# Designed miniproteins, single chains, continued (4): the designs that were tried, part 66

Each design is a single chain, and the fold is of that chain. pLDDT is the mean over its residues in the fold that is shown.

## One batch from the design tools (miniprotein)

Design m14288
Fold by ESMFold2-Fast:
Structure m14288 (fold): chain A 98 residues (1-98)
Amino acid sequence: NFRERLEELIEEVEELREEARDIPATAESLALAAEHLQKALESEDLQEQLEHVRLAIAHLRAARHHAKAAGDEELAKRIEELIERVEKLAEELREQIA
């Protein structure tokens, strides 16, 4: 389930990155978020997985900020929805570490 959820999230982040082509700062932040989600997927350590998921959230927040600054409210809202899903995944990882 965790691997499948990460794979789905990575795919959705990459789709948003394609849609964000006209906002380079948003596209770059989304690319960095996808890279950290991929590193979480490749990690075998729960603490390292959580750290990469947290870094992905930070980059998604930056992407949302840049989308709002560019006036793309629709894109910013879709990024916000992704942030909520990634934050839920981070909470589940924290529970497994405890």
Scores: mean pLDDT 88

Design m14289
Fold by ESMFold2-Fast:
Structure m14289 (fold): chain A 90 residues (1-90)
Amino acid sequence: MLSLEEIKEIGAELVKRAGKVTSADELLDLVRETMEEIQKKEPELSQAFIDQLLTNARGLYDMGFSPERVAEAIMAGLMTKVLQIRREKA
């Protein structure tokens, strides 16, 4: 299980890498790879939830948000879900 600090560090790296992408497809591939890595250590994150995050990322990018801001929004959604899952188990 990932600590909240480890998830924050993964998020910071995702935002940094998002700044180097040049297309929506590169951004979505980066987000997908990052979500799959997190899901391996947090198996309670459903594929449906990850698919929803990818849909939201595409929508924000199409609205003209920067890749870094899209990555920040996706990580905020992921953190909220992780905290909710852990609260329900406590």
Scores: mean pLDDT 85

Design m14290
Fold by ESMFold2-Fast:
Structure m14290 (fold): chain A 55 residues (1-55)
Amino acid sequence: MEFLGKKIDEKEVEELMKQPGFDGKPVTRADAILYLAGLISALGVSNVYPVESLL
């Protein structure tokens, strides 16, 4: 897939979603995409912050 013109590997998204996120919360697909696109530096931050505040 592509996000913000950057190609994102679906396999990497799935692998990131299998990991525990920030504060032990599950990593969402949105968290994985934002992390791979370079918009967040830690997995699961959307569970702590509103995702819209990062856009």
Scores: mean pLDDT 60

Design m14291
Fold by ESMFold2-Fast:
Structure m14291 (fold): chain A 69 residues (1-69)
Amino acid sequence: GMEVFEELMKKIDEEVQRLRDAGERAVAALKADPSTAGAIPATQAFIDRQIERVRKKGLEEAEKKLKEL
């Protein structure tokens, strides 16, 4: 029931958090080198798109599983 949906949502949130942490590290590395600082906006946009994709896919899979239960 609802518990399975909550567990799937928690897993998605954990994956999103890992992407955010990895993204923050990538941006920090780019900031440390002035020659790569120009890549920061594109890198941030890419990370945001990956997070949205993970959330959308995860929600679709969770909805499918919830309907089958």
Scores: mean pLDDT 80

Design m14292
Fold by ESMFold2-Fast:
Structure m14292 (fold): chain A 82 residues (1-82)
Amino acid sequence: SAAAKKAERSKLMRESVIIVAEVTLLELNGKLTVEKVEEAIRRVREILAKLKEEHPEATGAIAAAERDLRWLEEVLERLKEE
């Protein structure tokens, strides 16, 4: 249904935002680990794949998730240098 598809899209967008917020909070508190960032990357990649396949019209959400993924990959590289 249209309502179910809209709800699922909104859920994916919220999950992406929450993941980034969680990583940011962990980094600010000195609790961020390589494993936690790798898990966040995996989760955002899954969200991005679902958005591209099931909600290709959500170009803004897709672009935001792609930016978030790039940021997480940069965070991972910084942590590996520590």
Scores: mean pLDDT 87

Design m14293
Fold by ESMFold2-Fast:
Structure m14293 (fold): chain A 84 residues (1-84)
Amino acid sequence: SVAERIEALLAAAEPEAEAIRAEPDREAAEARYRELVLRTTVEGVRLALEAADAETRERILAEFREMLRRSGFSDEEIDALLAA
């Protein structure tokens, strides 16, 4: 299912997220976290494109949009990332 694929994507990112939390350099940690979020978003868009119907694609994109907002991205930055 789509939910299982999203869960697997997030679970695959957890070891790297844990390593970022252990990084004592806050500036380096922030840069690495932003890179992880960007890579996860790109993979999520690929999963959305594999979805059979437009409604499922829109739902996946909406979930990643919300994740990006929680990660400190502006609505304008999110629109640019998801349009690419």
Scores: mean pLDDT 72

Design m14294
Fold by ESMFold2-Fast:
Structure m14294 (fold): chain A 87 residues (1-87)
Amino acid sequence: EEAREKINKAIQAAMDGDLETALKYLREAALIVTNGDEEKADEIVEAVRPYLEEAARYSKAGDQEKAREAIRNAILVMAKKIAEYKK
């Protein structure tokens, strides 16, 4: 529940071009999903970071279509990493 809310906030921040806030919420979500395992949380953050950077960059440039594409890729990568660590 809490992890999903943090993930949604991270996506919204990235679409607003706010990379700092997006990474903050992503790390909070990763820590919740990994039950406080900072090493696994950092792996999730590092895997997703390049896609959030692209989303924020495109959003700031006004390219909402490319920003949305980057967010979709970020979600897929994050979901794969979370699935590995949730079990």
Scores: mean pLDDT 81

Design m14295
Fold by ESMFold2-Fast:
Structure m14295 (fold): chain A 88 residues (1-88)
Amino acid sequence: SMGGLRAAAAGIEAAEEEAARGGLSPLAAGVAAGLAAIGGAVGALAGDPELAGRLAYEGAVNAGAGLGGERGERAGREAGERALRAGA
């Protein structure tokens, strides 16, 4: 459960940092952070920190790719990887 909350927080922070670096637009960063938070929460409710991290990762990558193309996918992947590491 705490792993899922950590994954969500890390995903949000990573998305904000990537937006600040120009890797994600503010809209893409907000969507990536929101999907990472939802994924983390779902995994936390399931009692599976690994699932929380994976869902946060998938949400961030998909949001980045959909809203930022190749640059957005790369930034979303970085946000998702940080969420995975925090959830472990």
Scores: mean pLDDT 67

Design m14296
Fold by ESMFold2-Fast:
Structure m14296 (fold): chain A 55 residues (1-55)
Amino acid sequence: SSMDKKQADNLLQQADDTEKFGDELYKKLGDAAKPQRDAAYEGAEKLRKTAKDLL
């Protein structure tokens, strides 16, 4: 449905933003931010999976 497509697009945007946040944190803090960056990428993967399940 159109609503599911919009929700999926929003989740995909959230996934991209989450990865960018993790990357910027790693840029600023280096190796100390690896756990946060890894968590951000895992979170983004879950958001993308949820988006795919809506389509």
Scores: mean pLDDT 88

Design m14297
Fold by ESMFold2-Fast:
Structure m14297 (fold): chain A 68 residues (1-68)
Amino acid sequence: MEEAIEKLKKAGEKAVELVKELSKTESPAQVEQVRAYALAELRKLGESLGLSEEEIEKILKEVDERIK
């Protein structure tokens, strides 16, 4: 369980980095599309790792807040 949470958190950190880098060069509309895609992929990853919806939502909220 803890290893699965760490994997999702690491993927989330990479997603934050990617979206922040794109925000420097891409349009706001393009950045929002990438952000939405990244959050959807993180949810799928969390589900594949066997994490509960509660744990997934908690991590996704942290990622989304860090992107903002």
Scores: mean pLDDT 80

Design m14298
Fold by ESMFold2-Fast:
Structure m14298 (fold): chain A 80 residues (1-80)
Amino acid sequence: MNGLLMDQSISNGIAAGSLEKSDPENAKMLRKTAEELASRLPTEELKKYTLEKFERAKELASSLKEVNGKEIVEIYQKVR
């Protein structure tokens, strides 16, 4: 259920992590957007799940010097 929600959460996390060094303001905005979107979900389990996927993807992306197609695929595999 809601593969799109999981994919969106992971994608936003990757974007936030990759931007931490080059554009920290936009990285912070992506996190705030993820928190706002999660707050609109109907259950605490879905909120936690969505934010955990975002944070994990962000951590993995921020640890990398560059985030290209290969790294994006690897993060999806590790976080899913």
Scores: mean pLDDT 76

Design m14299
Fold by ESMFold2-Fast:
Structure m14299 (fold): chain A 84 residues (1-84)
Amino acid sequence: SADLAEVQALVDELVRAILEGNTEKAKEIADRLIELMRTRLGLSPEEVEEIRKAVEEALKDPSKLGEFLNRVQEALDRAAARRA
């Protein structure tokens, strides 16, 4: 899916921005990722909030990037299941 490819590209950019300590760029990319997931992939407000919190935690502590990536994958899997 083109939408899934765009999500993956934004996730890769977000991870890079967090590792570089570029908080402003990370927030911009996170907002774009969340909007895409909400509007095009059908994430619920609760799933959006889980991802937003995971981004904030990863910005404070890059060791939490794995948690963020897991939350994104879980939300995508739940959204896909609702479409099936």
Scores: mean pLDDT 81

Design m14300
Fold by ESMFold2-Fast:
Structure m14300 (fold): chain A 68 residues (1-68)
Amino acid sequence: SKESGLKSGEFSKRAVAEYGGEEGNKISAEQSIKWRTKNAEENKKLREEIGAKLRAIGDEIQAELDAR
């Protein structure tokens, strides 16, 4: 959050300086949306990885039970 905010602030300042106020603000808004979307996708991948690990553990437990 803080790191994302800092990067957004620096990008906004550079965009406004390069393209002017209105265009710079538009570019900054588009970049903020991209960062939020990327974070959502990263969280989804983490959930899928944890789910896969839990399934692997379950399969190992089942294999030990089946050995009886």
Scores: mean pLDDT 65

Design m14301
Fold by ESMFold2-Fast:
Structure m14301 (fold): chain A 101 residues (1-101)
Amino acid sequence: SIEEELLNYLSEKATELVLKYPEYKEKILEAIDKYLTSEGDKTEPLYELAKTLADAYYENKEYEKALEIYEKTLEYLKAVNASEELIKELEKKIEEIKKKI
């Protein structure tokens, strides 16, 4: 599924991020736990996990990695017909990051 594809991608990026910036480990584990323990629709928890990773890369000036995570997440949100509010919020983040590249 597209959810599994995004989750696998985010898991890879989480591993890379924690190895380079171990200070994010607790925050990432919290986001993963929220995803795993959420009942019903996992769209919002998965978005929060992606946001946690992308924001961490952004804070460390790795804008291209932050952009890639948000773009893949946007593809997922559109594919699952997520709320217009959530899609617009992510599109705004993508435009802000593009200005840094």
Scores: mean pLDDT 87

Design m14302
Fold by ESMFold2-Fast:
Structure m14302 (fold): chain A 94 residues (1-94)
Amino acid sequence: SMDDIVIPDNHTEAVSTIQQRVDMYDSIIRQGQGDPRVSDDVIDRMRQIRDQLQDQLNSLQSRGTSPSNDEKQQIQQIMQQGDDVMSIVNRQRR
């Protein structure tokens, strides 16, 4: 649920939170690529979402400011989409 994803107001904490999620998605991509049960389309979707989240992280880091409310909402939406795709990867590996 998107309501479970909280982006901190503090710049350093927000960057850390987003980076941890990117790292999690990178781990899921590596695991899925090595598993013949996981479809290429699902891995490609995971990569696209990961790249979108990385773009948000890069933008936030380059500005050195706290995320705006609009940025928090966009990041939350990307993270929710990523968590949904991660759930599909985990289901296919069962």
Scores: mean pLDDT 87

Design m14303
Fold by ESMFold2-Fast:
Structure m14303 (fold): chain A 74 residues (1-74)
Amino acid sequence: MEEEREKDLEAIEKLLLSMTPEEKYNIFKKLGLSEKDIAEIASKTKDVEDPEERARIIAEFLLEKGYTVEDLKK
């Protein structure tokens, strides 16, 4: 159970690191994230300069909302 969560978190993080900001925004919209959710992601990451840390914050947010790595690969 914990191994699956860690694997999903790492997979989402790597996928996000491979995307441009525009590609990330398009995926968020495609997943059906609300403007409030997108704004919350932006707020959580605005002061984070490290791209890897930023990707991790976004990945944790998406997993908390119930999204999986398969949802992001669509």
Scores: mean pLDDT 77

Design m14304
Fold by ESMFold2-Fast:
Structure m14304 (fold): chain A 107 residues (1-107)
Amino acid sequence: QESVKVQVTGVLEKVLEALKEKNFDQAIKLLNDLKNKYIPAIGDEKTRQALEEIVNELENAVKAFQEGKFNEALEHIENAKKIAKENNLEYTLPTLDKLEELIKSNE
């Protein structure tokens, strides 16, 4: 659904804003909401699996960032970007790039 792109992008932008405020608990909550509420509603199984993998990488990136493990956090962001490129989810890349720059600025 076209509405799914808007919802996924909106949640990822809220994750970025939470991380700018160092509100790691809110970032994880938003990613869990994406995984449990929005992603299961997607009809295409391959798209569901790819978005779930992206969310799992982002949850690991947020946890690493919270722990000051910036190189580990960046590796998880790069993994999420690779999954997006391989699965026709390039619409997530602008927000993933902003997350990458945020982590680099805190290194």
Scores: mean pLDDT 87

Design m14305
Fold by ESMFold2-Fast:
Formats: sequence, C-alpha cells, structure tokens
Structure m14305 (fold): chain A 76 residues (1-76)
Amino acid sequence: AEIQEELEKAREEAKSLDPSELPQAEEDLLEAQKAGDREAEALARRKVAKLLIAAGKSLELAELHLRQALAIEEEL
C-alpha cells in the first residue's frame, strides 16, 4: 500500500535525522498552515513525520502527517 511504502521510507530517512529539530519543524508546520502555503505545509508534514520517528514519539502520528502530506500533494 502507498502509505506503508511512504512510512518505511520515512523510517529509513529518520535514522540520519537529529530529533532535537522536532520543535522547530512543528513550528514551521504551524507557520505554513497560517500562511495557507499548501506546498510548504506538505513538506513540513513530511519533516515532522520523520522527526517523530527519529524521536521515538508516535508512529501513528507520523503516519497521520504522511497521509495529510499525500492528500495535499494530490491537490497541487
């Protein structure tokens, strides 16, 4: 399934990420949402998903962010 492939890719990419970047990535997502910048929102959601995985936080929340990013990308 598409989301399973995206999630596995995100898990692999998360291995090289610094989890301390998560708060900044979450702030970037909020700023993109406030600006109505859908392309920036999709990119920020992918970054947040990978950082959530890197931080060992929530795979379910990471999947939600990836699903939202894919939905936005389909609209662009």
Scores: mean pLDDT 83

Design m14306
Fold by ESMFold2-Fast:
Structure m14306 (fold): chain A 93 residues (1-93)
Amino acid sequence: MLSPVERLRALMDELLARVRAGTLTPEDLAAARERILAIAREALREGREEEFLRVLALALGEIEALAPGSPAADGLAAIVEEVVALAEAARAA
């Protein structure tokens, strides 16, 4: 099976492709948030939070470059930023 970091890369690639295709719905965004948080918890337990955060930072840059002002892109960026903030807070505690 893929590592948490590899699964996150695959998930972000899928979500970015769906933003480009215009097929990402609000329900898909909610499901993506839960999937990313589940991967975050696994990465933190395995001590791989630095790699996890690096993948999210790269994905955020790609989202912001892809379609400025797209509701789907903005929604995905907001989820990534929320997860980064939660993971950094957990690491600092």
Scores: mean pLDDT 79

Design m14307
Fold by ESMFold2-Fast:
Parts: structure tokens; sequence; C-alpha cells
Structure m14307 (fold): chain A 61 residues (1-61)
């Protein structure tokens, strides 16, 4: 399910120790955004995860 995919990406984002790992999570998140563009519930969850990725990128820079 999308929820299981998002949960896995959230855990991967938290565990990321390099910019390359963050970029890999970002690429998978972009795929979900494209697949579920018309789902407002998924859009909200994606926005939360995108914010986490931004914070993680800033922490690793």
Amino acid sequence: SVDERLKALREAARAATSMEEVDQVGAQLEAIIREHANDPEVQEKVAELARLLTERRDALA
C-alpha cells in the first residue's frame, strides 16, 4: 500500500547518513507524488515527508 511505502521512506529518511541516501529517498517520494497526484490524503503525508527530507538535507550539509 501507499501507506506502507511512505512508512518505509520515512524510516529510510531518518536513517540516512549521506546526501546520496537522502536523494534516493527523494526520488522514490517523487514517484509516489506522480502516481497519487489526485489523492489529498497521500498529498498531505507526502508533504510531511518532503519536509523531513529538507530538514535532513540541511542537517547533513
Scores: mean pLDDT 82

Design m14308
Fold by ESMFold2-Fast:
Structure m14308 (fold): chain A 74 residues (1-74)
Amino acid sequence: SESLRELLLRQAAALEETLAQTKAAYQAGLISPAFVQSLLSVGQQMRDVVSKHDPATAARLGARLADLQDLLAK
């Protein structure tokens, strides 16, 4: 429904912000790689759900997830 789509988009936007803050905190040495990996798992599940309803939002979320994954690969 439209209401479920609106809720999903708000949750995706909140997650985009959380991922940006997580990147900054990880780069500052405030959080562990294990914490970041846990958040990436949740984020990937959210991206999969969002991709069925709004591909543009899923693409933005995917870009932030990829950026954070690249940091962990180092």
Scores: mean pLDDT 84

Design m14309
Fold by ESMFold2-Fast:
Structure m14309 (fold): chain A 61 residues (1-61)
Amino acid sequence: MSPLEQALQEFVARITTGDLEEVIAIAREMAREYEAQGRLAVAALLRKIADYLERELARSR
């Protein structure tokens, strides 16, 4: 399994309610953890996902 596939599986496993705010928080947390581990490409992708979802959340309010 690729590092990206592992990160996506962990991301999905951490989701409990599926609320957009929860998904954003998980993506931010995982990005920070992966960045600390030196997995910069995966961390950057998770950060982009969180940024996109934050814009969508702001737009829906």
Scores: mean pLDDT 80

Design m14310
Fold by ESMFold2-Fast:
Structure m14310 (fold): chain A 69 residues (1-69)
Amino acid sequence: APAAAEAAAGDRGSAARKQVLDTIEKIKNDEEVDPKLAKALLTSYEAQLEINPDKDIEEMIEKLKKKLE
């Protein structure tokens, strides 16, 4: 059971993590990104900010909101 769950997480983590990292890099460089990925990142960062308030995360949320408007 744990090994099977880890395999599923690995599949999603491998492909999605690379896309997320590429999207984060583009956002930092103020380049155009996929709105679907930007929205997913916004949701993720908002959740992270609620758990661990961080100025860098707040700034990233601000940039994402501007991109999604």
Scores: mean pLDDT 68

Design m14311
Fold by ESMFold2-Fast:
Structure m14311 (fold): chain A 59 residues (1-59)
Amino acid sequence: AVQATVTVTTAATATGSPSFTLPAGTEVEGEVTVTGDDVTVTVGGDTYTLAASAVTVSR
């Protein structure tokens, strides 16, 4: 995992605890792991999974 900013390019559901929907243009900074078609972001101890096709990762 690396510290990075995840930018949502297409509205997507972030699955985690809690789960929520992120509109396009949302930026989330945290520890990011990319695995195949999934992007996992850990922010403040909470972990969220988004589709890699719906986001861009910037360091």
Scores: mean pLDDT 72

Design m14312
Fold by ESMFold2-Fast:
Structure m14312 (fold): chain A 84 residues (1-84)
Amino acid sequence: MKLSDEEIDAEIERIRRASLVASTGSKELADTYLAIAPELIELLKKAGASLEEAQRLTTELWDASGGDPELARRQAEELARQLE
């Protein structure tokens, strides 16, 4: 029996937000990260990183950016070009 897409999405988002809030200390920073993380993950995956590696690198880039989504995105693009 399949669950609804909305129920699955809500559960995944809840788990990720709880982890990010614990790490960042801010729901606003966690929400910003969740908004850009899929884009950064796809860039890194397309460059040859595995899903797990792309997720880890995206988190590390976010931490290094100090919560600046534009800086994190730019750094991920440069890293992706080097990994290709």
Scores: mean pLDDT 70

Design m14313
Fold by ESMFold2-Fast:
Structure m14313 (fold): chain A 89 residues (1-89)
Amino acid sequence: SKPRIKGSKEEQEELEKILKELLENTPDELTQKVLESALEEQKKTPLHPAIVFQILSIKLEDLGAPKEVVEIFREKAEEYAKKYGLELV
């Protein structure tokens, strides 16, 4: 079955807070632009945090971000997927 992957209000508020905290703590312009884009995309089409973190890990890897940064987002995606009972592909 294909689950409906739409975040709740609480999940979206938590995601926005995490993305803003990461944005404030990163000096890397590439990562800043990716995080800003993600915040804007969430306002238009809200998704579960697990899916957003998975998308961010893929985008950062594609753009050549360090493996350690990509792994942080992958780990968050897996953590939130487990928390909400979602299966990531």
Scores: mean pLDDT 73

Design m14314
Fold by ESMFold2-Fast:
Structure m14314 (fold): chain A 114 residues (1-114)
Amino acid sequence: SLAEALRNRDLEKVIEEAEKFLKENPVPSQPNPYTVPVVEALLRREFDKAAEIVEEALKTLSPGQLLPTFAAAGYVAAFLLFDTEKMQKFSVLLAKYATPEELAALRALGERWR
């Protein structure tokens, strides 16, 4: 699972789990409040906190609401691994699934971790 990969600090497995979820759930995206907190925890290398947030989201949210969260987790994992090809793939998926407000918040986070 994505949460297990995060707890194990296995960034390659985070990418794999994110790609699998996004492929298996071709449903309309819906906003959720967990996407930005997950990215912030991952950028801080707080992998246990990121896993806890993902586990909470998985218990309460629909697959459509989870699409931006999985796209964002995959993007940050690829970023931390310097995997430019996967970063480009997840950037497109994140732009497709995230709201303008989520994208603005994620850009603001990126500026702080430059």
Scores: mean pLDDT 80

Design m14315
Fold by ESMFold2-Fast:
Order: C-alpha cells, then structure tokens, then sequence
Structure m14315 (fold): chain A 74 residues (1-74)
C-alpha cells in the first residue's frame, strides 16, 4: 500500500478518532489510527495500536495487516 502523506495522515487521524468516539472497538478505525501515527513518525503509538488490533481482532483483515506491519517494524 502507498504510504500516507502528512495531510492524508492528519485527515485519517481525525476520521479514525471520530469513528472511535462512536465505537471504541472499531477494528478498521483502530488500524487506520495506527497507520496515521506511523505516517506522522509516532512509531511507538503505531506499534501499540497494531499490537492491540492483532490481539483483539485476530480474525479480521485489519488484524492480519496489523501483524504484517508489526513484523516490518521489528
């Protein structure tokens, strides 16, 4: 997947945050939040979010993608 630009990352952060206010267990929103933090250089927060998504939503596409990204960040 193409990396997010800083502007796209900030927009994704805002939208994911809004989605999580509606449903704090939205796997897609949590994964998107992780991607946004990664694109903004907050690797520690991104890693924590990807770990949570991989552990909490193992049977989702987002959980699988989060595991792949965690391996790339190791």
Amino acid sequence: AAPLSEAEAREALARATDALLEDPHDARALYTLGLAFLALGNTDSARALFQYVADAFPDTEEGARARELLAELA
Scores: mean pLDDT 81

Design m14316
Fold by ESMFold2-Fast:
Structure m14316 (fold): chain A 120 residues (1-120)
Amino acid sequence: IEEDIKKLNEVLKKKGYELKEIGSDPARGALVFTIKKKVNGKWEDVASFELVWPDGEPVEIVKIEYDEENNVITIEFRSASGKTGRVEIRIENDTAGLVGLESDHPAWAAQAPAVRAAAA
């Protein structure tokens, strides 16, 4: 996973961004993603995304992929019970928006269409 994070950060830097955080945060009960950008010579947090853990069940990131042409970050994760999921985040105009969510976890599977409709 460290290699995926490094590769993501290298691609983000080409676009003028830098990865601030990516991971599962027990204090927030969520998978978090934040990028920063240099604005007037200062690093500012410009986009953040949080995916709340399903039924409070912790998740771990197992893979990160970045589609540089479409500006989409794909994060694959696994819950403590072994259920898997995939979230797609688009970076556009200094905003990180959810554009896709798929999971075999019942709590996320039920919400995926509504989350997609809200993000689209």
Scores: mean pLDDT 70

Design m14317
Fold by ESMFold2-Fast:
Parts: C-alpha cells; structure tokens; sequence
Structure m14317 (fold): chain A 68 residues (1-68)
C-alpha cells in the first residue's frame, strides 16, 4: 500500500523530472505496480516540464538502463 515513504518517493521523482534530472526512485528491481505508479508520475511530471520530449527520452533511457 501507499505509505508516507512511497508518497515522498513519488514526489521526489516528479521534482526530478520537472528539473530535467533523471529519476532516482526507480528501484533496482521494481514491481509492475511500482512501474505503473511511476508512469503516472512521469506523465504528470512531463506535462509540467517545459521540454516534454527531452524529459521523455531521459526517463526512458534511465528505466531501460536500470532494467538491464
């Protein structure tokens, strides 16, 4: 379930996307539920981001690298 820690982690991911930084909330082996939650945060983050295309590429590369 969503705890204060999970909510804080999502907020940090959205803040990182807004500033154009990579997301550090994605764990080493995230579950599908965590991926879906991050996908929603990602959509909201890039909507607020000035350059949505750059944010999209940065996030995609980060997730791909993490997955290996």
Amino acid sequence: GMSGEALAALAAAQAALASGKKVTLVEEAPTEEVKERLEKAYEEGIAAHENAEEAKEMFTLEVKTLKQ
Scores: mean pLDDT 55

Design m14318
Fold by ESMFold2-Fast:
Structure m14318 (fold): chain A 61 residues (1-61)
Amino acid sequence: MLSPEQLEQVEKLHAILEELRRDWNLTDEQVAHLARSWVEKEWPDLSEEEKELMLERILSM
C-alpha cells in the first residue's frame, strides 16, 4: 500500500494532470505518459511495483 505522504503526492499530481488535460486537450495516452514520466522523475528509487501502484492511483482518480 502507498504511504499517506505518497497518497498526498498522488492527489497533487492528479490535480495537475487534470488541469493540463482540460487546458491543453490532452489524450489519455498523453496523460498516462506524463504521469509515468513524473513518477519516474520524482521517485526514481521506488520499486517498479510501487511506481505502478502510484501510476494506477493517479490514473484511476
Scores: mean pLDDT 76

Design m14319
Fold by ESMFold2-Fast:
Structure m14319 (fold): chain A 100 residues (1-100)
Amino acid sequence: MKLSPAAARENVAAVAAAAPKLVAAIEAASDDPIEQTALFFAALALLVELDLALASGVRPSAETVAALIRALELLIARGLETPDIRAALARLRALGAELA
């Protein structure tokens, strides 16, 4: 799916700004299922933004990619592995390797 270049740039900027905070928040969550659920939905929303940005040809920073990889690995470690999460993680790892 494709976005306008302006919308894609805005999404990439939002993802880059949000990614470190999202990772920190997920790492902080332990015993509160409501907090965990909120963090998981935030991570999924961030993945959708990333996928749309990549489809438009605008790419996030290496730091954003690394933060998203870490967030997804934390979701998998907590037993929330889905085909979409696995596919997103593989895509982000490939992009991260290219940006390194």
Scores: mean pLDDT 60

Design m14320
Fold by ESMFold2-Fast:
Structure m14320 (fold): chain A 82 residues (1-82)
Amino acid sequence: MAPTSLSAENITSKSFTLVWDAVPGADYYEYLVEGVQDEPLKIPGSETSKTIVLPAGTYTVTLQAVKDGVKSDPISITVTLT
C-alpha cells in the first residue's frame, strides 16, 4: 500500500517538511530526492513526517512504504524552494 496524502509543508528557502498518512504495519519508509541522493534514505515506520534541508531549487521527491522487504508503489511530489 502506497503512502497517501503526501504533501510539502513549512517550505522555506532552505528546507521543507514532507507529511503523509501512516501506512499500517510499515517497517520503514524510503525517500529519494531526484538528482540529490545516490540512493533512497530510510525513515522509521513510526514517523509520518520528514524535514529535508536543501539549497534553493526545484526538487522531485519520491516516497515508498516498506513492509516485510516489499516496497509499495512510489508517490511523488515536486517542491520549489525560493
Scores: mean pLDDT 81

Design m14321
Fold by ESMFold2-Fast:
Order: C-alpha cells, then structure tokens, then sequence
Structure m14321 (fold): chain A 74 residues (1-74)
C-alpha cells in the first residue's frame, strides 16, 4: 500500500506482525522480518528518531519513507 494512505491511528493500532507486513509491502518484501521488528505501532510511536530508524533499517526503506512514517507517529 501507499505510505501516504497510512494514518497515525491505524499505525498505532497495528501489532508487530501487521507493522512488519506493511513495511514489507513498502520495501517489496512481503516476508519482511517480523521477528526483527516485533514492535507494535504504539511501541514504534514511543521511539526516539534514532531508535525508530534502527528499528526500520532491516526493511531497507528509502529515507523519505522512514521520515514520513516517523512524522506520521508524531
């Protein structure tokens, strides 16, 4: 799906598996590492910018997508 279609409310309600599935679709990898990002959307919303970037690093997302997701959760 398009990252711009995600809302803060939707993302914050996602389980770690659901977040990993969405990030996998954005990266083009539907089998994205749910075990490496076993964090709910609410858990991601609590991370500092640096911790958020580290949590999303395994998905290989473009910097602009990471920034959009971070801004969405603030």
Amino acid sequence: GNVFALTRAHLERMSGAQVAAVLGQLSGEPEAPATLLAMSGADLARLSRAAFEEALAPFGLPAEVVETLYALLR
Scores: mean pLDDT 67

Design m14322
Fold by ESMFold2-Fast:
Structure m14322 (fold): chain A 94 residues (1-94)
Amino acid sequence: SAVEEARELAKKLAEAAKAGDGEAVREQLQKIEDLITKLVDEGRFDDAAEVLRILSDTLREHAEDIARALGLSVDQVLQAADRAEGLAKKLKEL
């Protein structure tokens, strides 16, 4: 399922972030974004909302490691998590 795929991508994202591998972090983020776009294009808004929640939770849980791997501030990662959560809520209303 798309949700199971998102969980595996989020796990790989967290592992890459802990390793300090910014390229691998960017790759996993891009794959998650591509999955969300595909689900939205297919009208699968509930699945897209769940993938965005998984992304938001992963960004919050691993904010320091992700920030370090990407050369961002923790606040920038938390803002990205807030945006993902907000979009998930909007998609559920559709």
Scores: mean pLDDT 91

